Designed miniproteins, single chains, continued (5). Designs and how they scored, part 21

Each design is a single chain, and the fold is of that chain. pLDDT is the mean over its residues in the fold that is shown.

## One batch from the design tools (miniprotein)

Design m16744
Fold by ESMFold2-Fast:
Structure m16744 (fold): chain A 100 residues (1-100)
Amino acid sequence: DVSKVEELLQEIAGLTPEQARRVIEFMKELLEENKSDFNEFLELLNTPKGKEALRRAVARVQRYLANTPVELSEEEVLELLALEIYNEVGAEKNRELGLD
């Protein structure tokens, strides 16, 4: 459910509705390029483990931004967040399937 993921991004990452939609669009592009199921990804993200993966992704991006001397645009930050969410949820799915 896209609406629930939009709400999670607003709550956990402090995003505006427009920023949350932009992150979802970047995630959709990454999933389409990798021939992955977008709806399955959204369902995983709404699980307790998926919410923890989202929190890890947000914390990683925040850590990166705090230690980066270069100013990133809003678009670059949202794209980076989408990539980190994709990676963290993918790692969680691989753990669930017994893959490293």
Scores: mean pLDDT 79

Design m16745
Fold by ESMFold2-Fast:
Structure m16745 (fold): chain A 65 residues (1-65)
Amino acid sequence: SALERAVEIGLEINRLAKELGVSPGEVARKIAEKLGKEIKDAAEGLQLLIDEPEKVRELLEEMKK
């Protein structure tokens, strides 16, 4: 389901945030900025993961390099 995929991507964002020493919200905000979007809260962040999972995943892979 879209929600299950969003949760999985959220866990990957949490993992990257720990490796970078930043908050998960900061990683989500940077991903949104790269997509030409702004998110102001966790609900908007979750909605982004539901609406654009493939694009979020691509940017997450780029940020891991």
Scores: mean pLDDT 82

Design m16746
Fold by ESMFold2-Fast:
Structure m16746 (fold): chain A 81 residues (1-81)
Amino acid sequence: MTPQQRRQMANSMIDGMDSQIDFAQQQIQDNSSQSVRDSVVRTLDGMIRKVDEMMPQFPPDQQQQLRQRVSQMRDVRRQMS
């Protein structure tokens, strides 16, 4: 992949992570059922693993942004457990 394609991929991942964080926070606020929260936790865990695995491919500035989102996802995941 070109450097531009890697940047676009990282931006897409960041956007997807932000959407999942917002969704998870909404489920906490709505006091959603344990079944729904368990599903969200599994989704967050899968996304965190994928992002961590792909992290070395991206430039340092985007790695920092991705690490920040991973941290936010871990925080939200703990609140749902």
Scores: mean pLDDT 85

Design m16747
Fold by ESMFold2-Fast:
Structure m16747 (fold): chain A 61 residues (1-61)
Amino acid sequence: LSAEQQELLEEIDREVTRLVAEGRLEEAVRFLEKKLKEYEKIDPELAKILRRMLESLKKLL
């Protein structure tokens, strides 16, 4: 991953972690789904990682 992709992933991960910690798991899932839709068309490598994060998060439901 490039430095820019890594910075974006860290930002996304921080937001997801914050939502989960606040008990807002459904919002965390929705947030990741939106990010995945954004990036799946423009950055397949980033989208692949986001998809794995989403799969892991959904297992907590």
Scores: mean pLDDT 82

Design m16748
Fold by ESMFold2-Fast:
Structure m16748 (fold): chain A 62 residues (1-62)
Amino acid sequence: DVAARIAAHRAELAADPTNADAYLSLGKAFLEAGRPEEAKGAFILALKVDPSNEEAKKLLEE
């Protein structure tokens, strides 16, 4: 269930807010759920945590 995965990644980020990979996973889960604006927000936060994260940069490349 995508909603359960979203909740799990949010819990990971509550425990470790510097986990850029958890933001990427959260964004991918939002895309699977058909929630692209929330996915974009998660990818922006991944870049805020790790500005050198090429995957997040590529997903946002605007």
Scores: mean pLDDT 80

Design m16749
Fold by ESMFold2-Fast:
Structure m16749 (fold): chain A 95 residues (1-95)
Amino acid sequence: SVEELLERAREEALRRVRELRDFHKSNNTSPFLTELLGSLVLVDVADELFRELLRQGVPPEEALRLAKELIREVSEEVGLDADLAISMLENSVSS
């Protein structure tokens, strides 16, 4: 189901961002690099979600809306800026 795909994508994004945060804490990486890498993780998960939604017959506009919503929800929960990841996702799907 679409709901199950959204839940799995959210869990995957949160897991990967938490792993990145643990890496930052252990290796004293810059806040800028951590935010950039976090945005890349969100785009990667959101793009895969978008592709999976298309495979299940969700219209492209709705699939993109749901992928952007995933980015916004996870970004708010982990304290990342959603705008960079959303812009990158839009560029990825328009190519």
Scores: mean pLDDT 82

Design m16750
Fold by ESMFold2-Fast:
Structure m16750 (fold): chain A 63 residues (1-63)
Amino acid sequence: APGDVAVAVKDYEAKRPDELSLKVGETCVVLAELGDHYWVVQNTATGEVGIVPASCLEVVGRA
């Protein structure tokens, strides 16, 4: 849900300019859900915002 803290559980390479690349262990805040399979997130270390597959993330808490 928006405001959740999630950790990347698999690497993801951005395929489009609106997507975000992730590496395993990176922490993100969920900003929005785009249907059932994609989320808009902000990487907490870099401040970058983009779309990632929800399957790449595991929710671990609340922001």
Scores: mean pLDDT 79

Design m16751
Fold by ESMFold2-Fast:
Structure m16751 (fold): chain A 90 residues (1-90)
Amino acid sequence: MKEKIIEELKKKAEEMGVSEEIRNFLLDVVNYALKLLEEGKPLEEAVIEAAKRVMDYLDQIEDPEERDKLLALFSYAVQLLTRYYKELKA
């Protein structure tokens, strides 16, 4: 199921016209969050840690359109992480 989350995120990034740099950054962040969930960390902790990394990166982006795309893609990633977490707890 982890591979499905990564593929759905890649597809969404392509649909949104997200840059390769932003896509790769967010894939790394999501892989880290997935690792935390697999280690037994609660969903809230995994999302907070991911959000911290996204906010740090967001402060470095000068283009408002790229900032908006990163935030939208991260919101989608949180939905995917929530789905994955529910499957782990079932």
Scores: mean pLDDT 84

Design m16752
Fold by ESMFold2-Fast:
Structure m16752 (fold): chain A 61 residues (1-61)
Amino acid sequence: MEEFEERKKKAEELIEKGKQEYDSLVARGAQATPREGALLRAEGTAVYNKAKIKAEKLIKE
């Protein structure tokens, strides 16, 4: 039970890092061509979603 709080903090860190990577990819997309920008935005969204799924799994473990 006490390990749950440690896993929760780690899960929050994963989500925050995923959001930072998403923001970074979106910012890079703004400097790229529209085609590349769309790809980077999609990649960022996928990374953020995967981070949320991993965070949920970490809490359950």
Scores: mean pLDDT 78

Design m16753
Fold by ESMFold2-Fast:
Structure m16753 (fold): chain A 71 residues (1-71)
Amino acid sequence: MSAEELLEKGKKLFDEGVKAYENGDYDTAIKLFKEAYEYYKKAVELDPSNREAAINAVAAGILMVGAEFEK
């Protein structure tokens, strides 16, 4: 996959994670945020100058921890 494809896949998983979080399904939210983080990380590895991928990776990590606290 290209860095752009990895970033878009990460965004989709992140959005699904937010929806799971809003529904109170914190276990699903954690899994989705973790998967989004891995895609963002791969996007950064392919294009280290991509600020969006780096920022989104940090955001996914923060929300994953937040979802664990809500359990």
Scores: mean pLDDT 83

Design m16754
Fold by ESMFold2-Fast:
Structure m16754 (fold): chain A 76 residues (1-76)
Amino acid sequence: GTAADAAAQAAVDKAREAILNGYSPEEAVKKGIEAAKAMGADGRAIVLEGPDSVTVAASAQVGDDIGTATRTVPRP
């Protein structure tokens, strides 16, 4: 994938890690965006809470490239 794809993956992986470690959805989004920024990308992320699962979706832009990624995890 592109550098933007890698940054989007980093964002969802970091947000997933934060959720699994007991952080709030807001903190998970913040940590995901910071991970994308550390890779030189302008990141965006959302967390969608379901009854049995949490879905994290992120996009990241590096230059003219846009990457997207999603992760669904069981609710902690």
Scores: mean pLDDT 82

Design m16755
Fold by ESMFold2-Fast:
Structure m16755 (fold): chain A 75 residues (1-75)
Amino acid sequence: MTEEEKKLAEEIVRKALEDAGVPSLDIKVQEAGGYLVVVVTVPEVTPQARALIEPIAKELSEKLGKPVRVILDEA
């Protein structure tokens, strides 16, 4: 993926989390096996945080034309 695509993905994820009031410690975007992997590190995996996984994955998939996997990691 391009650097522009990576920056766009990070921005979309960051804004979605901020809009929902979900705190994040880190956001990592990687390309693996033809799909986009986004790892979001949160202080606590809440139902609110989990509810954001599918909407974020859908938006990223639509914008980038790739399958997307969003993973929540707990600090």
Scores: mean pLDDT 80

Design m16756
Fold by ESMFold2-Fast:
Structure m16756 (fold): chain A 58 residues (1-58)
Amino acid sequence: TPEIEKLKKETTERYKALYEELMAAVAAGDAEAVAKVREEMKKLLEETQKKIEEIYKK
């Protein structure tokens, strides 16, 4: 489905951006930023799963 293809692309791009933020935070020794980015990565995966479920429910 085109909706799932678009979701995969958007999720991959956002995850790559978060990974870059994580690497920068680790390099800076910013434990607070590291924790925030990790939580955002986890939330992105949870939101993606919910969106996939919504597409199948439709």
Scores: mean pLDDT 81

Design m16757
Fold by ESMFold2-Fast:
Structure m16757 (fold): chain A 99 residues (1-99)
Amino acid sequence: MSLEELLKKAEELIKKAEEALKEGKIEEALKLLEEALRLAEEALRLARNEEERERVREIVERVLELSMEVLRKAPDDLKLILRAIGLILRAIGLLLDLE
């Protein structure tokens, strides 16, 4: 899969995650964000220059923002809360690798 294909698919998954969050589908949103972050991790391995790394960073920042939104909206499901925290930590780790 090309860098462009990975970034495009991650962007589409993020858009679907935003829609799922608006509908209160927290578990679906988490699954979509986890897949988007996985694609961003793969895209980072293919990135060859600062412009490409910047595009990966933008995807990871959006995953982080939406994962924090999940945590804000997560009510009484400890498993979903822990998944959101795990995703936040993974996103922060990837952003540190992008510095």
Scores: mean pLDDT 85

Design m16758
Fold by ESMFold2-Fast:
Structure m16758 (fold): chain A 61 residues (1-61)
Amino acid sequence: MEKGIELAQKLELEKAVEEYKEAIKKDPKDAEAWYNLAKVLVLLEKYEEAEEYFKKAEEIR
């Protein structure tokens, strides 16, 4: 793919989502992990999911 760099960046963001989800499963009171997951979801244009995780992060803080 001539735009392989865009695909690689998206794959790295999806890996970050999985890593933060695992961190949250291990420690669901880690507000920073919820907030970071939401930020990565914004970069992936998953705005509805991102908003839900931002609300969770604020509730824990």
Scores: mean pLDDT 76

Design m16759
Fold by ESMFold2-Fast:
Structure m16759 (fold): chain A 99 residues (1-99)
Amino acid sequence: SENLKKGEEAFLNGDYETAVEYYKKAIEEDPNNADAYLVLGMAYYQLGKYEEAVKYFKKAIEIDPNNIFALGYLSIAYRKLGKLEEAEKYDKKMKEIRN
């Protein structure tokens, strides 16, 4: 989608606030696009908004349960929140699914 592409361009330029805006528009166009939720979570993570990052990584996993990147980012975001037990759960899940 055009919005997903614009979000990616903003993300690569370090403009994470603009990336969030375009990724949200991409999700409005296609609410079942797991990758759009993944990159939205990544943009929130870069902004230090770890609770929002967790929320959107979980949405990515809900759509694509075997998304190893979303599982990895969930673990990292939970560690930033001090939720080590949750982080370990997703580390183990990721290890079971990895190629």
Scores: mean pLDDT 89

Design m16760
Fold by ESMFold2-Fast:
Structure m16760 (fold): chain A 62 residues (1-62)
Amino acid sequence: SAKGLLVRAVEDYTAKTPEELTLKKGDILEILEVLDRNHLLVRSLKTGKEGIVPGSVLKPWP
């Protein structure tokens, strides 16, 4: 249901695995897939990079 929606990083996040994405606060991302209760696969609009991030560091944008 959230696929294709834009979200904003509300805090910095450093990738802990190669599958995760490092974010800076204020980055805008597109939700590609909802993986589980706490994890989203996203694409950075700034870099085009894709990766997994915890949903807790994201809010809907705008």
Scores: mean pLDDT 86

Design m16761
Fold by ESMFold2-Fast:
Structure m16761 (fold): chain A 104 residues (1-104)
Amino acid sequence: SVEEIEELVEEIFEKAKEELKRRAEELGFSEEEIRTLLEAAEVFKKKLLELIRKEKILTPDEVLEAAQRALEEAEKLVKDPAARDLFGEVFGRALAELLERIEA
């Protein structure tokens, strides 16, 4: 159901956001850059949830398409290449987990 997918997005993205913050701190990113990364993560999550709710998305393929659109909006906030690489790595894994759990 849409509600089950929303719950998975909230769970998986919360863990991804915590990982993103910890890894950015370990890599020596500035407080300002860490705030930007966390803002991008919230934009990504909110946009993905909005698309899931409005379009009643239920399939992994539709979730992936919506996630790609949401990611494009989030990436506009992150200008530093190293920060973009970290964001892509963390949320790439989060999306893979989300898609796997929807298929189960």
Scores: mean pLDDT 86

Design m16762
Fold by ESMFold2-Fast:
Structure m16762 (fold): chain A 112 residues (1-112)
Amino acid sequence: MVELGPEVQPGATPDLQRVVLVVLGEGVLPLEEAATWSPENAEELAEKYKGVLATFRFGETDEAAIEAALEKVREALKNGEEPVHVEATVADMADVVRLAKEIEEILREAKK
């Protein structure tokens, strides 16, 4: 389960309306725990477990930009690049959860 961090508040400036997650392919740490991590801890854990550091901003969902970001994750993992950092704009927490699951599946496929 993914929860909103203290930095994500309705009516705040766009720069404060964000969720930072570390997405792991093997489920060693649950996504709900990742949602509560500080940006510093999230980057550290992404590097340690070779996960994806994802930043979601709240606004108008851009499906084409989301598809491009997911494709960038696939290519980076295929090429053996260091922890992939992606950013996407989403309308709500349901989109955050959906994209986190898609990134998790990409990580699982890349490991096989």
Scores: mean pLDDT 63

Design m16763
Fold by ESMFold2-Fast:
Structure m16763 (fold): chain A 70 residues (1-70)
Amino acid sequence: METLTVTSSFTDAAGRTVTASGTLTQAQLDAIARQIADFFAELEGREVTDEMIAEERARIRKVLAAHSAA
């Protein structure tokens, strides 16, 4: 079982810093990757492929790792 922990901070419109943290399971990561790949496939007028889903999973992992480190 592999999980990703992410912590993000942002400043809202009122100038307050909001910190959010969460843990993503592999199932949740796969579901998000599928939705993103499907969206891009529709935008380009083509069908989603397993490779597109894998690429989005890798991209999400990279972004989460960068946010956790920053």
Scores: mean pLDDT 69

Design m16764
Fold by ESMFold2-Fast:
Structure m16764 (fold): chain A 113 residues (1-113)
Amino acid sequence: AATKVTKIITVRLPYDPNASEEELLEQIRKAVEEGLKKLYEYAKKNNLKIERLDIVIISPLPAEKAKEVAEEVVEEFKKKNPGEIKEVRIRTYEDKDTKEIIVNLVATLVEKE
């Protein structure tokens, strides 16, 4: 029987109001990469496969730009780890009053055995 596990990983980065858009996009890229790495290491340690992954990003940047960077990171991860993630959904929200970039990864994991 397949056991399902929910794993949540949150990465919070302080927002520098003087940072360029390019620097903020790079911070989002690194946060998504870190979150995916932590999630994948957890899955491997527990012999689980990522059935579904929901990525939610809150940042002061336009939602579309943050989403493009997150999609690029996810595609790079899928190429490097084929078959390890079945479904990914990315949602991005612009919050100009935020003091942090927040990346939430909510994963549904299933047994590989």
Scores: mean pLDDT 84

Design m16765
Fold by ESMFold2-Fast:
Structure m16765 (fold): chain A 60 residues (1-60)
Amino acid sequence: SDVEKARTLLAQGKPEEAVKYAEEALKKDPNNTEARLILAQAYARAGKDSEAAKAGKGLT
């Protein structure tokens, strides 16, 4: 799945690519909490702290 691809890319140190797959997962399922978490982590790893904080605020 796109979520699994994003998680794998994040683990490989490819946060910008992980953002793309996490966004695709959210486009297909906007309530996907795992995709939101990965997106927040990927933004933080990419140095986009503001975007990471915004993505993280939607998590439960």
Scores: mean pLDDT 75

Design m16766
Fold by ESMFold2-Fast:
Structure m16766 (fold): chain A 60 residues (1-60)
Amino acid sequence: GPIDEEEVALTLGIILVVSGKLSGSEEDFREAVDRAIKWLEEKGFTKAAEELRRYGEELL
């Protein structure tokens, strides 16, 4: 089917969050999550932003 831009954006957000968790401190991880959520919200991807917020909470 057609690529969903919001789904792709969420996937990239998850990748950024995982990369932050593997390479940084808890503070760096929290900052990466917050920045990714903010980026998704700025793009209008509200559903993706909420899913990423939930995912970040589960990883902490």
Scores: mean pLDDT 73

Design m16767
Fold by ESMFold2-Fast:
Structure m16767 (fold): chain A 69 residues (1-69)
Amino acid sequence: MEYTEKSIKFLEELAKKTNDVDVYISIARVYLRQGKLEKALEYAKKALKIDPNSEAAKRLLKIIEEKLK
C-alpha cells in the first residue's frame, strides 16, 4: 500500500495528539519502506521513549541501524 504525503502528515498529527506507541511505529515503518532511514530512526526512537519495553520499537530500531551501517 502506498502512503501519500497527506497520509504521513495525518499519522504525524495523530501521533502528536495521542502519544501512542503504535502510531509512531507505523510512521517509522512507512519511512523505512520509502528508504528514508533517518526519519524512520527518529520515529522509532520516539516510540521507544514512550514505551521502553516495546519489542516492536526495539526490533524496528535494530533493522534501521543495520541499514544505516
Scores: mean pLDDT 78

Design m16768
Fold by ESMFold2-Fast:
Structure m16768 (fold): chain A 70 residues (1-70)
Amino acid sequence: VEQWVLDAETALESAGVPQSIRDKVLELIRNAETLSESELEERMKELIAEGLPQEVVNAVGIMARALQKK
C-alpha cells in the first residue's frame, strides 16, 4: 500500500468525508493509470457533486495525473 493512499484516506476522514465517498476517491487513485482525462474529469465532477470541497478534489486530480505521467 502506497503511503500517499493512506495520507489521502486520513485527509478525507479528517474532512468528515463518508466512507463510501472515500472508497470512490481511493478507487479513482488506484485506477488513475487506466483512466482517460475525460473519465478522470467526470469522476472529479461526481465527487464535487457528492460534497467534496474543490480543493480536495483538485489534490486528488494532481495525484491521479502524477500516476499517469510515468
Scores: mean pLDDT 73

Design m16769
Fold by ESMFold2-Fast:
Structure m16769 (fold): chain A 64 residues (1-64)
Amino acid sequence: SVERLREEAVELARRAGEAAAAGDSERAREYLERALEVVESIEDEEQRQRALEEMERAAAEAVG
């Protein structure tokens, strides 16, 4: 479902932020790339945009 894809993308973005905060730039990039692949699979443009906004907030929160 779209909700499952959104939750997965947000979780991956959060992990990317956590890795970045820990100084692991390679792992942060890998998580972000996976998150973007998941969000791009969301066919509905409005739902995809919402997922991107939630991903940005989750990553920012994880960094501090």
Scores: mean pLDDT 85

Design m16770
Fold by ESMFold2-Fast:
Structure m16770 (fold): chain A 68 residues (1-68)
Amino acid sequence: GGLTPEERARLEAEADLLTQRAIDNKADVYGKPAEEVYTPEEVEAMREAARQGLEDFYAWNGETPAVE
């Protein structure tokens, strides 16, 4: 079966959190505003990759996404 709406919402929230942490970390390392360290296209690609990776991880391990 696929993810429930609640599981999908948690997975998307987790993917967004991972993406934001990567942006904030790079911004801090380079001393730049978050919006200057990645282009909007790069941010979207990172978010998509995070969603796919988390979905595959939870599907393979039989676990459900959790908000963190």
Scores: mean pLDDT 74

Design m16771
Fold by ESMFold2-Fast:
Structure m16771 (fold): chain A 82 residues (1-82)
Amino acid sequence: SKRDIALGYFEMGLMYYRSGKYEEAIEMFEKALELEEYLSDEERAQVYANLGKAYEALGKYEEAKKYYEKALELVPDFKEAK
């Protein structure tokens, strides 16, 4: 399904992030967001929070803040974005 494809991209992004491949992680997270309509608010918030973490790891703090704010807009109590 489209949801399974989106979650597959998210998992690939997490694998790249854990390997220190932050630019590749961002690319995979962005591919997951191309299919965001098939994801729940909690799943989209997870993708945004991890985009924030990847940008932060690259020293791109303004982009990181933007994505953390998007995660909190979807799920105000989202602990990883706080």
Scores: mean pLDDT 87

Design m16772
Fold by ESMFold2-Fast:
Structure m16772 (fold): chain A 92 residues (1-92)
Amino acid sequence: MKEEELKKLKEEKLEELKLLIVEYGLKIVEALKDEPDEVQTEKLEKFGKEAKKILKETEEKLNKAKSKEEIEEIKKEAEKKLEELLKKVLEE
């Protein structure tokens, strides 16, 4: 097992998740553009706080991962959680 290769893959997947969070933040702004600024700020703050928790938990799981398969699975789970979070923020 090449530790350095796994480390790089973990860093790549974390960066991809950070970019996804930015993209979802922009989707929230676009979806709520006709809403009052207070509503937009509240929804974005809620999304940001919960997304940060998901990212932190995902980073901890990635640090324990020992294979490419585990890393891909952890990323996929994080993406699903972020998608559910986006839907919840927009529907509430």
Scores: mean pLDDT 84

Design m16773
Fold by ESMFold2-Fast:
Structure m16773 (fold): chain A 58 residues (1-58)
Amino acid sequence: SMEEKLKKAEELEREAVRAYLEGRPAEEVARLTQESVTLVKGEEAGKRAGERVLEALG
């Protein structure tokens, strides 16, 4: 369901923030962000979100 997708997306986004705060690789933070956005907004939006994270952190 959409509600279950939103909950999973929120968990993935929290994991991305945690990875960033723990100093994990930018690629891992970007991947988690891309997966979260893809669940809610689709693959194209997810890819763009991941690319923005890599530009900001890389």
Scores: mean pLDDT 88

Design m16774
Fold by ESMFold2-Fast:
Structure m16774 (fold): chain A 75 residues (1-75)
Amino acid sequence: SLELQKELQEKVDEILEKANKQIDEIIKETEEKIAKAKSLEEVEKINEETKKKIDEIRKKALEEIKKLEEEYKKK
């Protein structure tokens, strides 16, 4: 039904908004760490750790969305 599709989209949007807020916080923390970094090697390490954290948040959000879509297919 159209109502279930709208409800699914609203829940998906909430998951994405939460993930985006977490990513924004990580980016701010990364900028602060880079500003304090004393070497290019430290900057590279900070960027690698940041990428891993962002990738994990995105992966979790996509997994939550996939589970939600599967639940709604059964309704």
Scores: mean pLDDT 87

Design m16775
Fold by ESMFold2-Fast:
Structure m16775 (fold): chain A 104 residues (1-104)
Amino acid sequence: SLTQSPTEVTAEEGSTVTLNATASKNVNNNIDWYREKPGEVPELLISNASTLASGVPSRFSGSGSGTNFSLTISNLKKEDEATYYASAVIDGKWVWGQGTKLTI
């Protein structure tokens, strides 16, 4: 399984927030982070724990390895309001975390 914490967070514009994901088994660095906004397709933000996806602002960063991972968003903007999902392959299956809802 893949567990995210917190489930909800409220933050101020210009602040920094860190979202966490814990895998039930070692996934090395094979974790991806997505952003889902209402009415939009989920957008890949970070691949392989720390690789920033094309077109994604540098204020997004990913870290971690093994079982514990973090997504950090600095200099928060109103458009960063979204649900953020971690995804990994565990036991040969794609697994999604329950998401963290960010409100600004």
Scores: mean pLDDT 83

Design m16776
Fold by ESMFold2-Fast:
Structure m16776 (fold): chain A 90 residues (1-90)
Amino acid sequence: MGKEKAEKGIKEAEEGMKKGLEAAKLGADAGNKEALLKGIAGALVGIGGKFEAELLMKQGKYEEAGEVGEKGGRAGKELGEEGKKLTEKS
């Protein structure tokens, strides 16, 4: 049971990382430094959440792994979405 929660958290962190990277690329292409930096921050938060969740999963701490991955994923997605909005409004 707990293992599925850990796997879900890791997937969420990966999605956050991808959203951050997408926003960083859009910011770079648009010449928008704020969007670029928000995208990079989102990618880093997602990467951190993924690796921390994977470490906790290896330790059998499935509940904590899921929570850490979900938090990293949400934060990464939020930063990525903010970065994308900056490229659309200027």
Scores: mean pLDDT 85

Design m16777
Fold by ESMFold2-Fast:
Structure m16777 (fold): chain A 65 residues (1-65)
Amino acid sequence: MKKVAVVAGKDEEKAKKLAEEIKKTQGADEYIVATGLSEEEALKLAEEIRKKTGADVGVYGVGEL
């Protein structure tokens, strides 16, 4: 199953760094950095991707970045 990581937070640098770590450790096929999204918006984006692609989608970061 295709794996997609959605990495969201206020800090673009930290979000990109976290996305790279997820790719290295979890082997995600794709990652999306979404700076400025709230946790609710990031979860909504992940659901849209899951609905359209059938991928295994995880959300990471958000308020802590």
Scores: mean pLDDT 74

Design m16778
Fold by ESMFold2-Fast:
Structure m16778 (fold): chain A 78 residues (1-78)
Amino acid sequence: SPEQELDRLLEQSGQLWDQAKQALQQGNTQQATQYLQQLAQTYSEAARLASSIPGREGLADALRAGVQDIQAQVQQLQ
């Protein structure tokens, strides 16, 4: 279902964020950039699904804002 796929994407997002955070702490900018780019893509997909699920519009908006924040961070690292 869309709800189950959204939950899967949110779990993947958490894992990608943890990986990006660890890479940043290690000073591995290249690896951090890769994880952040994957995170932004996953957030974008999650936002599309959330916007189609009644009652999840606030989550969709938050995820879209998150994409912009992540993309800005990636630009600062490159």
Scores: mean pLDDT 90

Design m16779
Fold by ESMFold2-Fast:
Structure m16779 (fold): chain A 74 residues (1-74)
Amino acid sequence: SEEAEIEKVIEEAVERYKEIMEEMVKQGKLSEEQAEKAVENFRKMLRDLAETDKLTPEQLRTLAESLLESVRKS
């Protein structure tokens, strides 16, 4: 189902974001608690965007890729 595909896209994006946050904790840029909160906020944001804007799985994946790329370049 499209709903199941949306959930898969969210979890894949969250795992990649979690890896970025874990590297920032290792570098001393974030506390573990801040990283955990950021990951949960990211998951909630993607879920809310998908539901509010009626995004397709492909649109959500494209948006998530852009957000992750932006974080990496910062």
Scores: mean pLDDT 83

